# Designed miniproteins, single chains, continued (4), part 83

Each design is a single chain, and the fold is of that chain. pLDDT is the mean over its residues in the fold that is shown.

## One batch from the design tools (miniprotein)

Design m14857
Fold by ESMFold2-Fast:
Structure m14857 (fold): chain A 74 residues (1-74)
Amino acid sequence: MDEIVARLQEEFTKLYKENYDKLTPEELNELKLIYTRTLDEMAANRDDPEKAREIAERALEEMRELVERAVAKA
C-alpha cells in the first residue's frame, strides 16, 4: 500500500510541477481532482489491496494521458 501511494504521489507531483506553465488552470484543476479522488477511493478500499492497486494504476494512466494531450495541443 505505502509503496503504491508513494508512487502515485511522486508521479502526480512530477506531472504537476513539470507542466504547471503548460497546462490551463482548468486542466491543472482536473489533474488535482483525479489525484484527490484516487486517494479517497484507495482509502475506501484499504482492506482490498488489489482493488486499491487497480485504482492507482488507472489514475496514473488518466493523469499521464491528460498531460500528454494538453501539452500536444500547445
Scores: mean pLDDT 80

Design m14858
Fold by ESMFold2-Fast:
Structure m14858 (fold): chain A 104 residues (1-104)
Amino acid sequence: HMEELKKKAKELAKETIELAEQGISLYRDLVAQAEAQGRRDLASLFRGNLKELENIRKEAKEILEKVDSATPEQAEEYIKKLERMKGGAESAVAGAQQALADLA
């Protein structure tokens, strides 16, 4: 059970990091496009999403570093937190793809 929990937490952390990095790249492009078009308020909103994804990436990396020394209870908490963060990153990526289409 403990090894299965740690493996699941590691896999979920890696997936969350990959999604966050994808979103960060997309939102950097969105900020640049919004600024180039003089859309200052929109650029500010995209910077907010960028910062949120940078925080998700940071937290997921911290969990990945801690997971090998985690108790079963901590590993279960990490999984719940990572599932939430992964969902947030997935939503942000989908939103970025839609926004890029709208700015083209």
Scores: mean pLDDT 89

Design m14859
Fold by ESMFold2-Fast:
Structure m14859 (fold): chain A 55 residues (1-55)
Amino acid sequence: ASPELAEAARRGVEAGSSLTGEELERAAKNAAQAVDGLGIPVERAAAVAGQMASE
């Protein structure tokens, strides 16, 4: 994964953390779709998301 992709994922998580309840879940789904829309392989997107989640 690229540093730009990792940074985008981090920003998505940070923005989501300022929301509550169902808005947070919707933001997370939108972020996942945005990452997919970047035209990257799903395996790369999943790897970045996994690293962001596990740290």
Scores: mean pLDDT 57

Design m14860
Fold by ESMFold2-Fast:
Structure m14860 (fold): chain A 88 residues (1-88)
Amino acid sequence: SELEKKAEEYEKKAKAAEYLRDVITRSGQRRIAELQAEADRLEKTDPQKGAEVRKQLADESAHYQQLIDDAKATEEKYRKKAEELRKE
């Protein structure tokens, strides 16, 4: 039926959002680790540059968290839509 097809489409969109969240999480972890290592290297040799990198780390960490939260909300939204269609 049309409702079953629409539920399956929402389930696929939810899985796509789940996959995107995994990709963002892995990319964010690598990027944050790189910035942390850079800040640690600069701690004694260039403290001002180290502080700038730590600020960038905080900003980028917050940005990745927002992207993860957005993907999670998208997944939950589509899973809920699919469940509502399957109950009717």
Scores: mean pLDDT 88

Design m14861
Fold by ESMFold2-Fast:
Structure m14861 (fold): chain A 99 residues (1-99)
Amino acid sequence: MEKVEEILKKNEEALKKNPSVTDEQRQEILDLLRNAINYVAIGDEKYREKAKEELKRVYDLMGIKVSDEEIDYQLEKIVSIIRKNLTPEELEEIKAYLK
């Protein structure tokens, strides 16, 4: 869980630099990002689709139009970050949380 919170903290700092994002929208975006990260961590095809939907919602809330190809690229980036930064124990905690 701590590594997920580190990733979210970096995203929160980036969102604070965007004056068009409200405090309420920032919290919603961070919650959607947390869900997307958790779904990617499970690694099941069903949860990959859920992660993709959460990422689409993040971009919609930020007012950014994004292609499906860009969402897939961002999802692959999240997969790469998770695999490099999460331990097997942290991955099992995420799986338990999403049940």
Scores: mean pLDDT 68

Design m14862
Fold by ESMFold2-Fast:
Formats: structure tokens, sequence, C-alpha cells
Structure m14862 (fold): chain A 86 residues (1-86)
């Protein structure tokens, strides 16, 4: 399913992250999406978007532009996977 694909992508992206901030934010997004598995895909998609925005803001506040870009790009891929399943 698209949500299982998105969860795997988030876990792999977090493991490949060399920055603790990117790793922690992506693992948080994975956990948020995991908790939404009983919700409609539109609700899961919105939860991912909100988690991605929060992660991006945290990375930007830390001055970590590389982590911010990695979080943004990974969020866009997860969003694409979920939107393709709508």
Amino acid sequence: SARLEALRLLDEAAKRSKSPIARDQLLFMRDVLSLQTTQPLEVQLEAVRQSGEAGLAAAEAAGDRESAEYIRRTTEEVVRILEDAL
C-alpha cells in the first residue's frame, strides 16, 4: 500500500541522514503517519504536510540548511506517494 511505501521511505531516509535533526524530524513524521493508518488518505496526507512544515521550521531555526532541504525533499516524495494513491 502507499502508506507502507511512505513509511519505508521515511525510515530509510532517516537512516541515511547524517544530521541528527533531519533523522529525528523524519522519524517523527514516520511516527505521525504510522498513527494515522486508520484515517482516510486525505487526513494522512495533511498530517504529513504539517509534520514536514514543523521539521523544516526546526531545521531552519537551527541554521541547518542541508537538513532543511533534505526534510523538504523527503516530505515532497512522501506527499507524492500518498497523492498517487488518492
Scores: mean pLDDT 85

Design m14863
Fold by ESMFold2-Fast:
Structure m14863 (fold): chain A 71 residues (1-71)
Amino acid sequence: MEKEKEAKQRLETLKKRAELFGAYPDLKSIENIEKYLKENYPLTPDQKKALEEMRKKAEEFRKRGEEIAKQ
């Protein structure tokens, strides 16, 4: 029960940090949290959608970083 609350709180914290600081977690961090939740707790449809949206944004930021590095 406590670990479930911690996992959900961590996901919420990452979302809040992205909103407040304009910094999105990298794909690896998102994958680690998703894997942990998937193995230990059932994901709600809202949580699945949020993780998918976070992955898309993280991938976009990664591509932008690669584009800047080419310059």
Scores: mean pLDDT 65

Design m14864
Fold by ESMFold2-Fast:
Parts: structure tokens; sequence; C-alpha cells
Structure m14864 (fold): chain A 78 residues (1-78)
């Protein structure tokens, strides 16, 4: 299991009220996306192929959109 996949799964398992942990996990994933956005995007797209609840799918799709935004940010400022 990739580090991206492990962090994304932890994020999905984290209760919404645990804001500090959610922020920490998102920052770690976004840091990985800044270094290698293509790797993060690929890992999230692979997770989206699994049988997921609609809520989990929506959460992963939002995370994928953020990773794609990070790729665009890297291109603009690199």
Amino acid sequence: MSEVEELARELLETPEEDVTRIIGLRLRIMGLAFDDPEEVIKALEELLKEELSEEDRRRLERLLADAKAMAELKEKYA
C-alpha cells in the first residue's frame, strides 16, 4: 500500500469532528501532491475504482480535485 493510499484511507476513517487530525492528514497528502502530483492523482484514482459508499467516494473525489489543483499550482509557480 502506498503512503498516499494509507493517508487517504486514514482520512476517510477519521471522524469529521477530529478537525486537527483531518487538517494534519490533508497537509501530509498535499505535501506529497506538491512533490509528485501525478503519483498522488494516480493513487487516488486507483482508490476510486474500489467499491465505496457515496460519501467516501465524494470525499475522495474532493481530495483528487485538490491534488489536481496542486498540480496546476506547481506548474504555475515552478
Scores: mean pLDDT 79

Design m14865
Fold by ESMFold2-Fast:
Structure m14865 (fold): chain A 114 residues (1-114)
Amino acid sequence: MGDVGSAFMDADDIVDLLVEAGVLSRAEAERMLASDRPEDHERLARALAEVLARSLRPGETLAVLLVEKDGERFALVVHGTGLTPEEARELAVEEARRLGMRILAMDSVSVAPP
């Protein structure tokens, strides 16, 4: 069994991360986070996965879900070693369902072992 962790990011954390990483402007990140368009949700999930993947080590995988609960949006991140991208997504989906969160979009990244 791989070492697996999960983390949540609120709307402010999402915006700050993407702006600090230089991936999106503040106005664009806030617009996409408030959007009801699936393409904006997919682009946010992808941008978050790309930024968070910068800290991954060889053999690590992460999955990012853009989720909604009680009208508020969050990023749910699952990361671990020895996981395929598909397994990481499945774990993230299970966690979102356990927490009663609606899934808007998802993405995943893996770094090959050395």
Scores: mean pLDDT 84

Design m14866
Fold by ESMFold2-Fast:
Structure m14866 (fold): chain A 72 residues (1-72)
Amino acid sequence: GELEELERRIARELKEAEETLTDPKLLEAARAMAEGLLLGFKGEPQELLAEYARRVEKHSGVKITPTVRTES
């Protein structure tokens, strides 16, 4: 269903981000954050992606485009 698609999308985006990053220290921090967020994922995947993107931007200054559709 929709939840399964969102879970796969989140996992894919996180894996893609780790492959894009070249700084090993930053990569390790991003992976730890991603795993923590995924473990707490039991309600709203939209909010999870937004929080993840915000943290990555705040920590590294890199903007991530969320896969969740926002209100126009």
Scores: mean pLDDT 58

Design m14867
Fold by ESMFold2-Fast:
Structure m14867 (fold): chain A 90 residues (1-90)
Amino acid sequence: MEKEKLAKRRALSKFSNVPEEQWTDEKIKEIEAAIAQVKELAADPEKIRALLKEEGEDIAEEDLAADIAARQATIAEYEAIYEKELKELE
């Protein structure tokens, strides 16, 4: 369990180029919640459209698909770094 937190902190540090010590447990939980939300929204494009409308952003259907793909790619990049760091701690 503690190894997972350390791996997440290291992965976030490498992904963002922000020092490992600046990634507190609270910040890591916020990022994890954001990732979970993006994954949920990617499964249901209507929820993404609703959120963007609440923020006052108009989005074309083509741009919505591109936005989802970009968010998923960013999450995949972070998760790949996290898996590598977790493996190095074993």
Scores: mean pLDDT 73

Design m14868
Fold by ESMFold2-Fast:
Structure m14868 (fold): chain A 96 residues (1-96)
Amino acid sequence: MKTVTIYKVTVKLKKKGASDQEVAEAAKKLEEIAREVGAVAVSIKTYKDGTITMVAYFTDKEKAKELAKKIEEYAKSLGWEVTITMHGEEKVEVYA
């Protein structure tokens, strides 16, 4: 058993009038960015109103901050409204 500190980042993207294709492409790009930055787990949910929510988990606080920066830059480049929530650290026990 080992205690691991995790950092949780919640991202919400919204664009009125976004097509289903634009939503799908944005969701895929969010997952790619999160994994490239080194997220240990990613969950993405898309809504028919053009809202995308992503939850990403990190073991490194600086990588969590890097995700926030990269997502904000990506969202702004394509006209997406972005809300990023940096959650406090959480300690979880894992079996090794």
Scores: mean pLDDT 81

Design m14869
Fold by ESMFold2-Fast:
Structure m14869 (fold): chain A 75 residues (1-75)
Amino acid sequence: ATPTIEQLKKFAEEVVKIYKDYKAGKLSAKEAYDRIAQLAKEKLGIELPELSEGGAEAVLKYMEPTIEGIGAKLE
């Protein structure tokens, strides 16, 4: 099934919240990535690969401009 616009918006809002907790030092990169991966599975039916701490950090740094851009549009 194709995710609805509302489901995609809810997923984006949750990703932005997780990212903010990561930037505040409340979550490690791996903990933030694992939460995003769980949400992708539950909300979108997408299984993301398991990453090491360094792999998760690299992915979050690569995605940072996109996540911040989404956050700015949701605020």
Scores: mean pLDDT 79

Design m14870
Fold by ESMFold2-Fast:
Structure m14870 (fold): chain A 74 residues (1-74)
Amino acid sequence: AVERLRQAIRRLRELGDDSTARLLEEALANRDDPMHLEIAIGMLRIRLGVYKLIGDDELATALQEAIDALEALL
C-alpha cells in the first residue's frame, strides 16, 4: 500500500500533476485519520472525473491506481 502510493506519487509528478502528488503525500502523512483519507479520496474522484471528461487516459489510469492504493489504507 505505502509502496504503491509512492509509485503513484512519482508517476503523477512525471505526468505533470504536482497538486495531486502533494495531496497523496498529505494523505500518506495522515493515514491514521480515516476522515482525512475519505476526504482525500473524494477530491481525487472529482479529479478522476475531470481527466475522463478531457480524455487524458494516462492521467486517469495513474489517478485510479492512486485511489485504489489509498482505499487499501482505509
Scores: mean pLDDT 81

Design m14871
Fold by ESMFold2-Fast:
Structure m14871 (fold): chain A 75 residues (1-75)
Amino acid sequence: DEEKRMEILEQLVHLSPEEARAVLADPELRERMREVVEEGVKKALEALKNGDEEKAKEIIEETNEELRRLAEEAR
């Protein structure tokens, strides 16, 4: 369970230096990103527990897209 959670986290949040700087400067953006990550991890873990690896990958991709969108909006 924890190991799978860590694998999901490793696939999330590949921010550029510019995006990372924007997140560091904005506590509200950090909180929003944290919520998106937590929800994405929860949904992906549920899909994995149900044996649906394809669904888990889709959720991870959607989560990464949302995180990228939030970082872009901060620019």
Scores: mean pLDDT 72

Design m14872
Fold by ESMFold2-Fast:
Structure m14872 (fold): chain A 70 residues (1-70)
Amino acid sequence: SHAEAERYLQQGLEAYRAGDLGAAAEHFRRALELDPEDERIRAAYRDFLRQMGVRPESTSPYGRELAAIE
């Protein structure tokens, strides 16, 4: 649901501010699974991955996720 996706988005942002990058990534992925077309969720996860130094050209799972949401 949209409400559940929004909750995961907020949890991802809170984890990121706390420095828990693994929890942040997990929560952002859950939000995208629930609402893959929500631009706020896509933008937040995209920004998070880029701040972590992930490039869309990389063959890593994170790089593939970034490429999919650009």
Scores: mean pLDDT 78

Design m14873
Fold by ESMFold2-Fast:
Structure m14873 (fold): chain A 76 residues (1-76)
Amino acid sequence: SKEKIEKFLEKESKERGVSIEEVKINLITVANDPETSEAVIKKLAEELGVSPAEVRKYIAELEKKLKEKIEELNKK
């Protein structure tokens, strides 16, 4: 569930004292590293009680939103 993942990221943001955007960027980064992606996705899915496919879908949506925002900022 997207809501379960969002709540987890909000909690991580508060516990680490960093912005939720930094938590999201870090998650995208580790999920796109071939050496860590499978382990991170599997662990997060197990902790949240969701499928690895749901975690991958959420990360893909985050990347799409980030790319759209960067593209808009690059338009003069």
Scores: mean pLDDT 77

Design m14874
Fold by ESMFold2-Fast:
Structure m14874 (fold): chain A 61 residues (1-61)
Amino acid sequence: SEEELKKELEEKIKEVKDTLNPEQQRIAIAELRAQYEQDVLLSKAKNADEIMALMKELAEG
C-alpha cells in the first residue's frame, strides 16, 4: 500500500514536470507530497483494524 502510494506520487510528479513550468512544478510537487503523507497515515489507520483483529486472536490463544 505505502509502496503503491509512492509509485503513484512519482507518476504524478512526472506528469507535473511534463506539463508545468519549474515554478508551478515546485508548488504542485509540494502539494502532492503533502497529500501522499496524509494517504500513508490513512492507510496505516485502516490497517489498525486488521492489527486489532490479530491481537484479539492472540489474546484468546
Scores: mean pLDDT 76

Design m14875
Fold by ESMFold2-Fast:
Structure m14875 (fold): chain A 55 residues (1-55)
Amino acid sequence: MTEAERLAQAAFDGKRVEEALKTPAGPLVGSLYRAKQAGAEITLEDARAAVEAAL
């Protein structure tokens, strides 16, 4: 599992999101997590691509 896949998964599952927030991509992961909780139609693939671009 790549670092980007791990961070994207944290945004989707909410598990280990606290650890993900401590990385340089933390603000992006937090934004994706909040957007998904608000009902945004974000796929895991979209989240992974966004995190890869930020890393």
Scores: mean pLDDT 75

Design m14876
Fold by ESMFold2-Fast:
Structure m14876 (fold): chain A 78 residues (1-78)
Amino acid sequence: MKEEENRALEWAKEAERMAEEAREAEEKDPEASREAAASLEAGKKGILKAREEGNIEEAERLYEIVKGKYEQFKSVVE
C-alpha cells in the first residue's frame, strides 16, 4: 500500500514535469503547447485525487492517459 501510494506520487510528479515541458514548447507551437499543458495538468490533479482516495488502480490508469497525451504532444512538436 505505502509503496503503491509512493508510486502514484511519482506519477503525479512526472505529469507535472511533462506539463512544464509542454509549456516550455509554446514558442514552437503555442496551441499544441497550451492544450497539452492543460491536459497534463488535469491528469496530474486526477492522479493526486485518486491517490488521496486510495485508488491506486485509477491513478495508474490516469498516468497511462497522461503518457499517451504527452507522446501525442511530442509527435506534433517534433
Scores: mean pLDDT 81

Design m14877
Fold by ESMFold2-Fast:
Structure m14877 (fold): chain A 74 residues (1-74)
Amino acid sequence: SSTIDKEEEEKEFNENIEELRKQGFTEEAEKLEELKKKYPEKIRELAIVAKNVVDTEDEAVRKKIIEQAEKILE
């Protein structure tokens, strides 16, 4: 809700997107960036989703996290 909180959330989102791209998860990174562009007010939720995708070892679970985020944010 503060400017500082939003800037930190955006920084965390961007760092997790860069990490996904470095790991070769380009499609997942692109989907999350599309969601940020469509729902900029959801940056806190998107930062959490991006971190969960980065922290996930299972490919099927990673895909499901993105799919659920898209569905919930619609």
Scores: mean pLDDT 78

Design m14878
Fold by ESMFold2-Fast:
Structure m14878 (fold): chain A 87 residues (1-87)
Amino acid sequence: SEELKERIKKAGEGVIKAIKDGNYVAALMGIRELVELAKEAFEKGDYETVQLALEMLRKALEVSKDNPRVRAEIERAIQEVEELLKK
């Protein structure tokens, strides 16, 4: 749904901003929110929106290269969302 795509975009942008601001608590919460929104999209059969969540997580990974803890959480989130598409 369009609403779900917008929620994922905002959550993804929020994660990227939180990482850049050094607000790692907000970043970790936003990463989890992206995974939950991806699960909701998957349950609705909205695979394009699941792919959007993956793209947002990959962008967050690029800006977190210098933070191993946040990077590890994003890598875990990417694996979790990819497993949804595998069933």
Scores: mean pLDDT 85

Design m14879
Fold by ESMFold2-Fast:
Structure m14879 (fold): chain A 96 residues (1-96)
Amino acid sequence: SMEEKLKEAEEKIKKVLEANARLTERLDELPEELIEAAIEASERGDLESLARYLEELLLAAGFPEEEAREVAENFKYLVENPELVEELVKRKREEA
């Protein structure tokens, strides 16, 4: 159902945001070359490379391999399903 898909997307967003917060706290410890590569991939719209660099950055930050992979897969899912993100934003705006 749409409700189940939206709930799954919301949980994936939360996991990505939590991982990004932890990465931000460790930016000084992360390889600058990987950060630059991720930014360049983002600017080019190369989402496959961006997801791979995100996984590599998480591993460099000390995340377990399984958790790093899960976060990268969640990110890729959200990018491939923008309509779910748009619907969640719309519903939250209607509640405000």
Scores: mean pLDDT 82

Design m14880
Fold by ESMFold2-Fast:
Structure m14880 (fold): chain A 74 residues (1-74)
Amino acid sequence: TAAEALVKALDPDGSGTVPVEEAARWLSEATGADYDEVLEMLREAAPDGTVTPEEFKAFLKKYGASHPAPAPPA
């Protein structure tokens, strides 16, 4: 899935999690939204500071109701 591919691309050490700062930066660049706004939304979804593929997939599914899912970085 797109969320799994995205997490893999943003997690070069293979831990299976992505820091909320990295996820927020990527989403803000892909969607054109403010970094701080996206970061705050992700902190609400993943308050422990890291995003799992499941949490990110749920976030993209909820967010994607109004927008298409962004492509993972090349």
Scores: mean pLDDT 69

Design m14881
Fold by ESMFold2-Fast:
Structure m14881 (fold): chain A 92 residues (1-92)
Amino acid sequence: VEEEIRKLIDEVAELANQLDKAGLPVESALALIYVAIAKNDLERGDYESALESVRKAAELIAQAARSHGLTDLANQAEEVAKRAKELLEKVK
């Protein structure tokens, strides 16, 4: 479970970087704050809080990307959010 959460954190961080390159630095910075929170929670063994932060970051990226016509980025972020929700059900 820890390795799966770490991979989701890395994926969301990469999507946030893509959002920044697409000209949305403020929304990217907000998503990266949730990424930092998720990393700290993962280090503390708080898998539920880490996954919730990943979900929030992914949903933020998806909403920002979709609002600006970045369809592929929005779809990738929505898939990460879905995977985070599925893992949340396993750690409850």
Scores: mean pLDDT 86

Design m14882
Fold by ESMFold2-Fast:
Formats: C-alpha cells, structure tokens, sequence
Structure m14882 (fold): chain A 71 residues (1-71)
C-alpha cells in the first residue's frame, strides 16, 4: 500500500545519503578497500530499495520515483 511505498522511498533516500557520505569518505580514506566495500554495500541497499518500490508500484498502481541511469 501507499505507506509501504513511502517507507521504501524513505529507505532509498537514506541509503542515497549514506552512499554520498561513503563516497566522500573514499576520497579521504587511508583504507581504500574498506571505503570501497562501504560504497558497494550502500549502493546495493539503494538499488534493492528502488527495485522493491518499483515492483510494489506496479502491483498497487501507485507512482514510483524514477531511478536515474547513473544512480
């Protein structure tokens, strides 16, 4: 339902912000491998949230935010 889609959108926004922070950390990190691992983990979470929101939107007919190709 709508509330579930809103929760997924909020999680996607939070994951997007965490990914942004992880990418900034990568620029200054002394442990590149750890920083890269964090970026990949946050990116995976963001992608999962968007895919789940898209699936729910198709099942319920609710509008789903569009995922940018580069994001």
Amino acid sequence: AEAELEELARRAEEARERLKEAMEELKTSKDVAKAVGRVLRELGELVEAYLRARRLGRETGLPVPEVVAEG
Scores: mean pLDDT 68

Design m14883
Fold by ESMFold2-Fast:
Structure m14883 (fold): chain A 68 residues (1-68)
Amino acid sequence: AARDAALAGIRENARKSGLTDEEIDALVQAARAGDWDAVGELLGRIRPKVSEEDLVAIAANATAALAA
């Protein structure tokens, strides 16, 4: 429940940052798999679409989701 709520928070914040649902799904799948190299690569591809402040918020929520 807590993990699912945190993952929903990641999706919502990423969507507010201008990411597409496909980009959000790819990030969530990589994060769930614990593949931080894939997360970094995906963020590198989409980084120009979001502010650094929004990227920090997405990363913080991803960390919370994995901790729950």
Scores: mean pLDDT 67

Design m14884
Fold by ESMFold2-Fast:
Structure m14884 (fold): chain A 76 residues (1-76)
Amino acid sequence: SHMAAEEALRHAEEADEALLAGDRERAIQHLKKAAELVPEVRELVEAAIEAIRAGDYIAAMRLLSELIRRLRELHG
């Protein structure tokens, strides 16, 4: 639903802010919530979480940008 996509987008943006603040665990928690709300982005969320766990911040930021883009498309 559009409402679920909006809430998932908020979680993806919170994950981006958490990652920039160095809070990897909070970023992962928000990403998991986004995938629960919008299962269509689950594969992209899993890729972002793996990049965060690997310490590949360039890949993590790229994947977060793509996730935010996809959620904006689904929202409206």
Scores: mean pLDDT 87

Design m14885
Fold by ESMFold2-Fast:
Structure m14885 (fold): chain A 99 residues (1-99)
Amino acid sequence: SAARALADAGLAELEAQLRAFGEEHNIPAELVERLLAVTRRIVDALLAGDREALLAGLRELGELLVELARAMGLSEEEIAEIRRQWEAWLARQEARAAA
């Protein structure tokens, strides 16, 4: 499908950009690879219409964004706020899924 082809092209470009960003900012390569793996699973779930897999991927992405913020030297206060905002957003998405 056109959507799959565009998603695959976008993922390839995102992979190159995230690896370059990680190298520039001294982010652990393992964290970059985990971010890429979660992003691929989220895109696959979205294209498949698998809402349960999508929500699971988004929860894992939130945890990795906290690890990324810590690796980038953000304060514990900023990290806690990112976590709170992500959890609140996810709760709204889960409530919408149940309705």
Scores: mean pLDDT 82

Design m14886
Fold by ESMFold2-Fast:
Structure m14886 (fold): chain A 88 residues (1-88)
Amino acid sequence: MEAEEALERGRREGEEYAKHAKEGAEKPGLEGITEAVGGAIGAIGAGAQAMIEAERAGLSREEAVELGYEATKESIEEATKYAKKAGE
């Protein structure tokens, strides 16, 4: 896998998890809370995976961490916002 492919995959996976967190926040009860929290954890995991795979593809550790964070930070922030809202 090329570094660019790993980062793009992480971005897409992060966006999917953020959507999942939003859907969970719209549901009542524990099911909504667990779905929203699961989405936030998934988005964070997608970021970490993108960093790991970008480094494996030949980026330096510093570059992989920076670019993986840039690719996923909006999705992580959005997913975390919905997870927090679901817990209120």
Scores: mean pLDDT 84

Design m14887
Fold by ESMFold2-Fast:
Structure m14887 (fold): chain A 87 residues (1-87)
Amino acid sequence: SLAEERRLLALLAEHEIRELEAELASYKDNTSPLALEYQALLEEAIRTLRELREALEGDAPQSEIDALLARAAEIGRRIRELKAKLE
């Protein structure tokens, strides 16, 4: 059902938030310009996923959920590109 799909997506978002928070913590002492940019992207990703989780749990319109998913995907792409430069 749509409700079950949304619940599973909300749980996945919660799990991803925890992983991103751990990743952010691992860079806390790295003050290089590139690391600070990476940290800012991680914070934006966490905020977007929290909004997505709230939308999924709050029975938001599908258009709002789709927009948040698209934004999360774009931020995720930027995180991967920037992380490659840190390694």
Scores: mean pLDDT 89

Design m14888
Fold by ESMFold2-Fast:
Structure m14888 (fold): chain A 76 residues (1-76)
Amino acid sequence: SKREEEILQTLKESSSGALKLLEENPDPELIKATIKQLEGLIELLEKNKEKFSKETYEELIKLLKETIERLKKLLE
């Protein structure tokens, strides 16, 4: 659906922008806070899985998990 495509696109753009900013000037506290927010969003999506198509749900979860992993690398 168009709504699901818009949600996915918005999260892709937001994740890309946040990663760029945090990679260019890493702040450990802000990175940790961002990881916690993204983990909370994954939990929210899990609880509302039925509101999304399987394809959109899987792409959203993958995007968020990949973003978290990249942020964790900035803390090393």
Scores: mean pLDDT 85

Design m14889
Fold by ESMFold2-Fast:
Structure m14889 (fold): chain A 95 residues (1-95)
Amino acid sequence: MSEADKLLLEAGAYLFFAQVYIWLAKHSEDPEEAKEYLEKAIEYAEKARELAEKAIEEAKKSDSPRAKKIIEDAKIIKEQAEELIKEAKERLEEL
């Protein structure tokens, strides 16, 4: 389960960076700068989603309670990443 744990942590980190880029876009006074931040938010959120999916796949190799918890947490990260991608795309349309 060390590999699944590492993938989950990395997915969480990319999700956090995606949230930071959304925040930077919301506080940018320059539309071009806001666009670059939104594009970065999408990139990092897509990486978070991919890593969360890999964490689920690795965790499914084990029937331990810890593996089940990793699957649960990774699903939450995936859902949050998908929400951030939608928010960022909607904000790009408004620029």
Scores: mean pLDDT 89

Design m14890
Fold by ESMFold2-Fast:
Structure m14890 (fold): chain A 88 residues (1-88)
Amino acid sequence: MEPVTPEELAFKAAYEKYIVNGDFSRLNGLTVYVPNTTMGDRMAQQYTSAGATVQYQPTPSTAFTQTQNNLRSNGLQMGDNYTSVNSM
């Protein structure tokens, strides 16, 4: 069997932590992107059941990035980095 990469495990964990955050209902009415894989198909079923609109992306990283950007655009808290912009 093909080995599961650390990136694939990190991606699944990132979805559970940052996209789902323990509550699928937060995705109701939002567009969620999933990878064009067997894992992505399973995720699509769960997200559609939660009331999300699901779209497929060619890679896990592309799917995650698009979902994260869409959640941010819809005002969901993703954790902001602070940056100092002003000095005298």
Scores: mean pLDDT 66

Design m14891
Fold by ESMFold2-Fast:
Structure m14891 (fold): chain A 88 residues (1-88)
Amino acid sequence: ADLVETVTEEQAKLVTIAKPLVGEEPRPAQEGDLKVLVQETGSYITVPREFALDKNLKPATKVGEKVIVNMMREDATVFVSGIVEKIY
């Protein structure tokens, strides 16, 4: 349970290897994209499904799943925890 609530160093490395295609800039939703509520900020982001990974490091498939998202902030790769609110 605790490992799922905190992004591990291993999970951070795997997410960071994925190209940082998600910034804090608004992105128009496309079919298959996910709307994720970022736990650290309380804001939502829209990301391609392959960049929102579940506890098994697989792309999220269901609303309500806890995910780790690779995003770019201030030209640095950052990972954030979130919950899937919508699948487009």
Scores: mean pLDDT 62

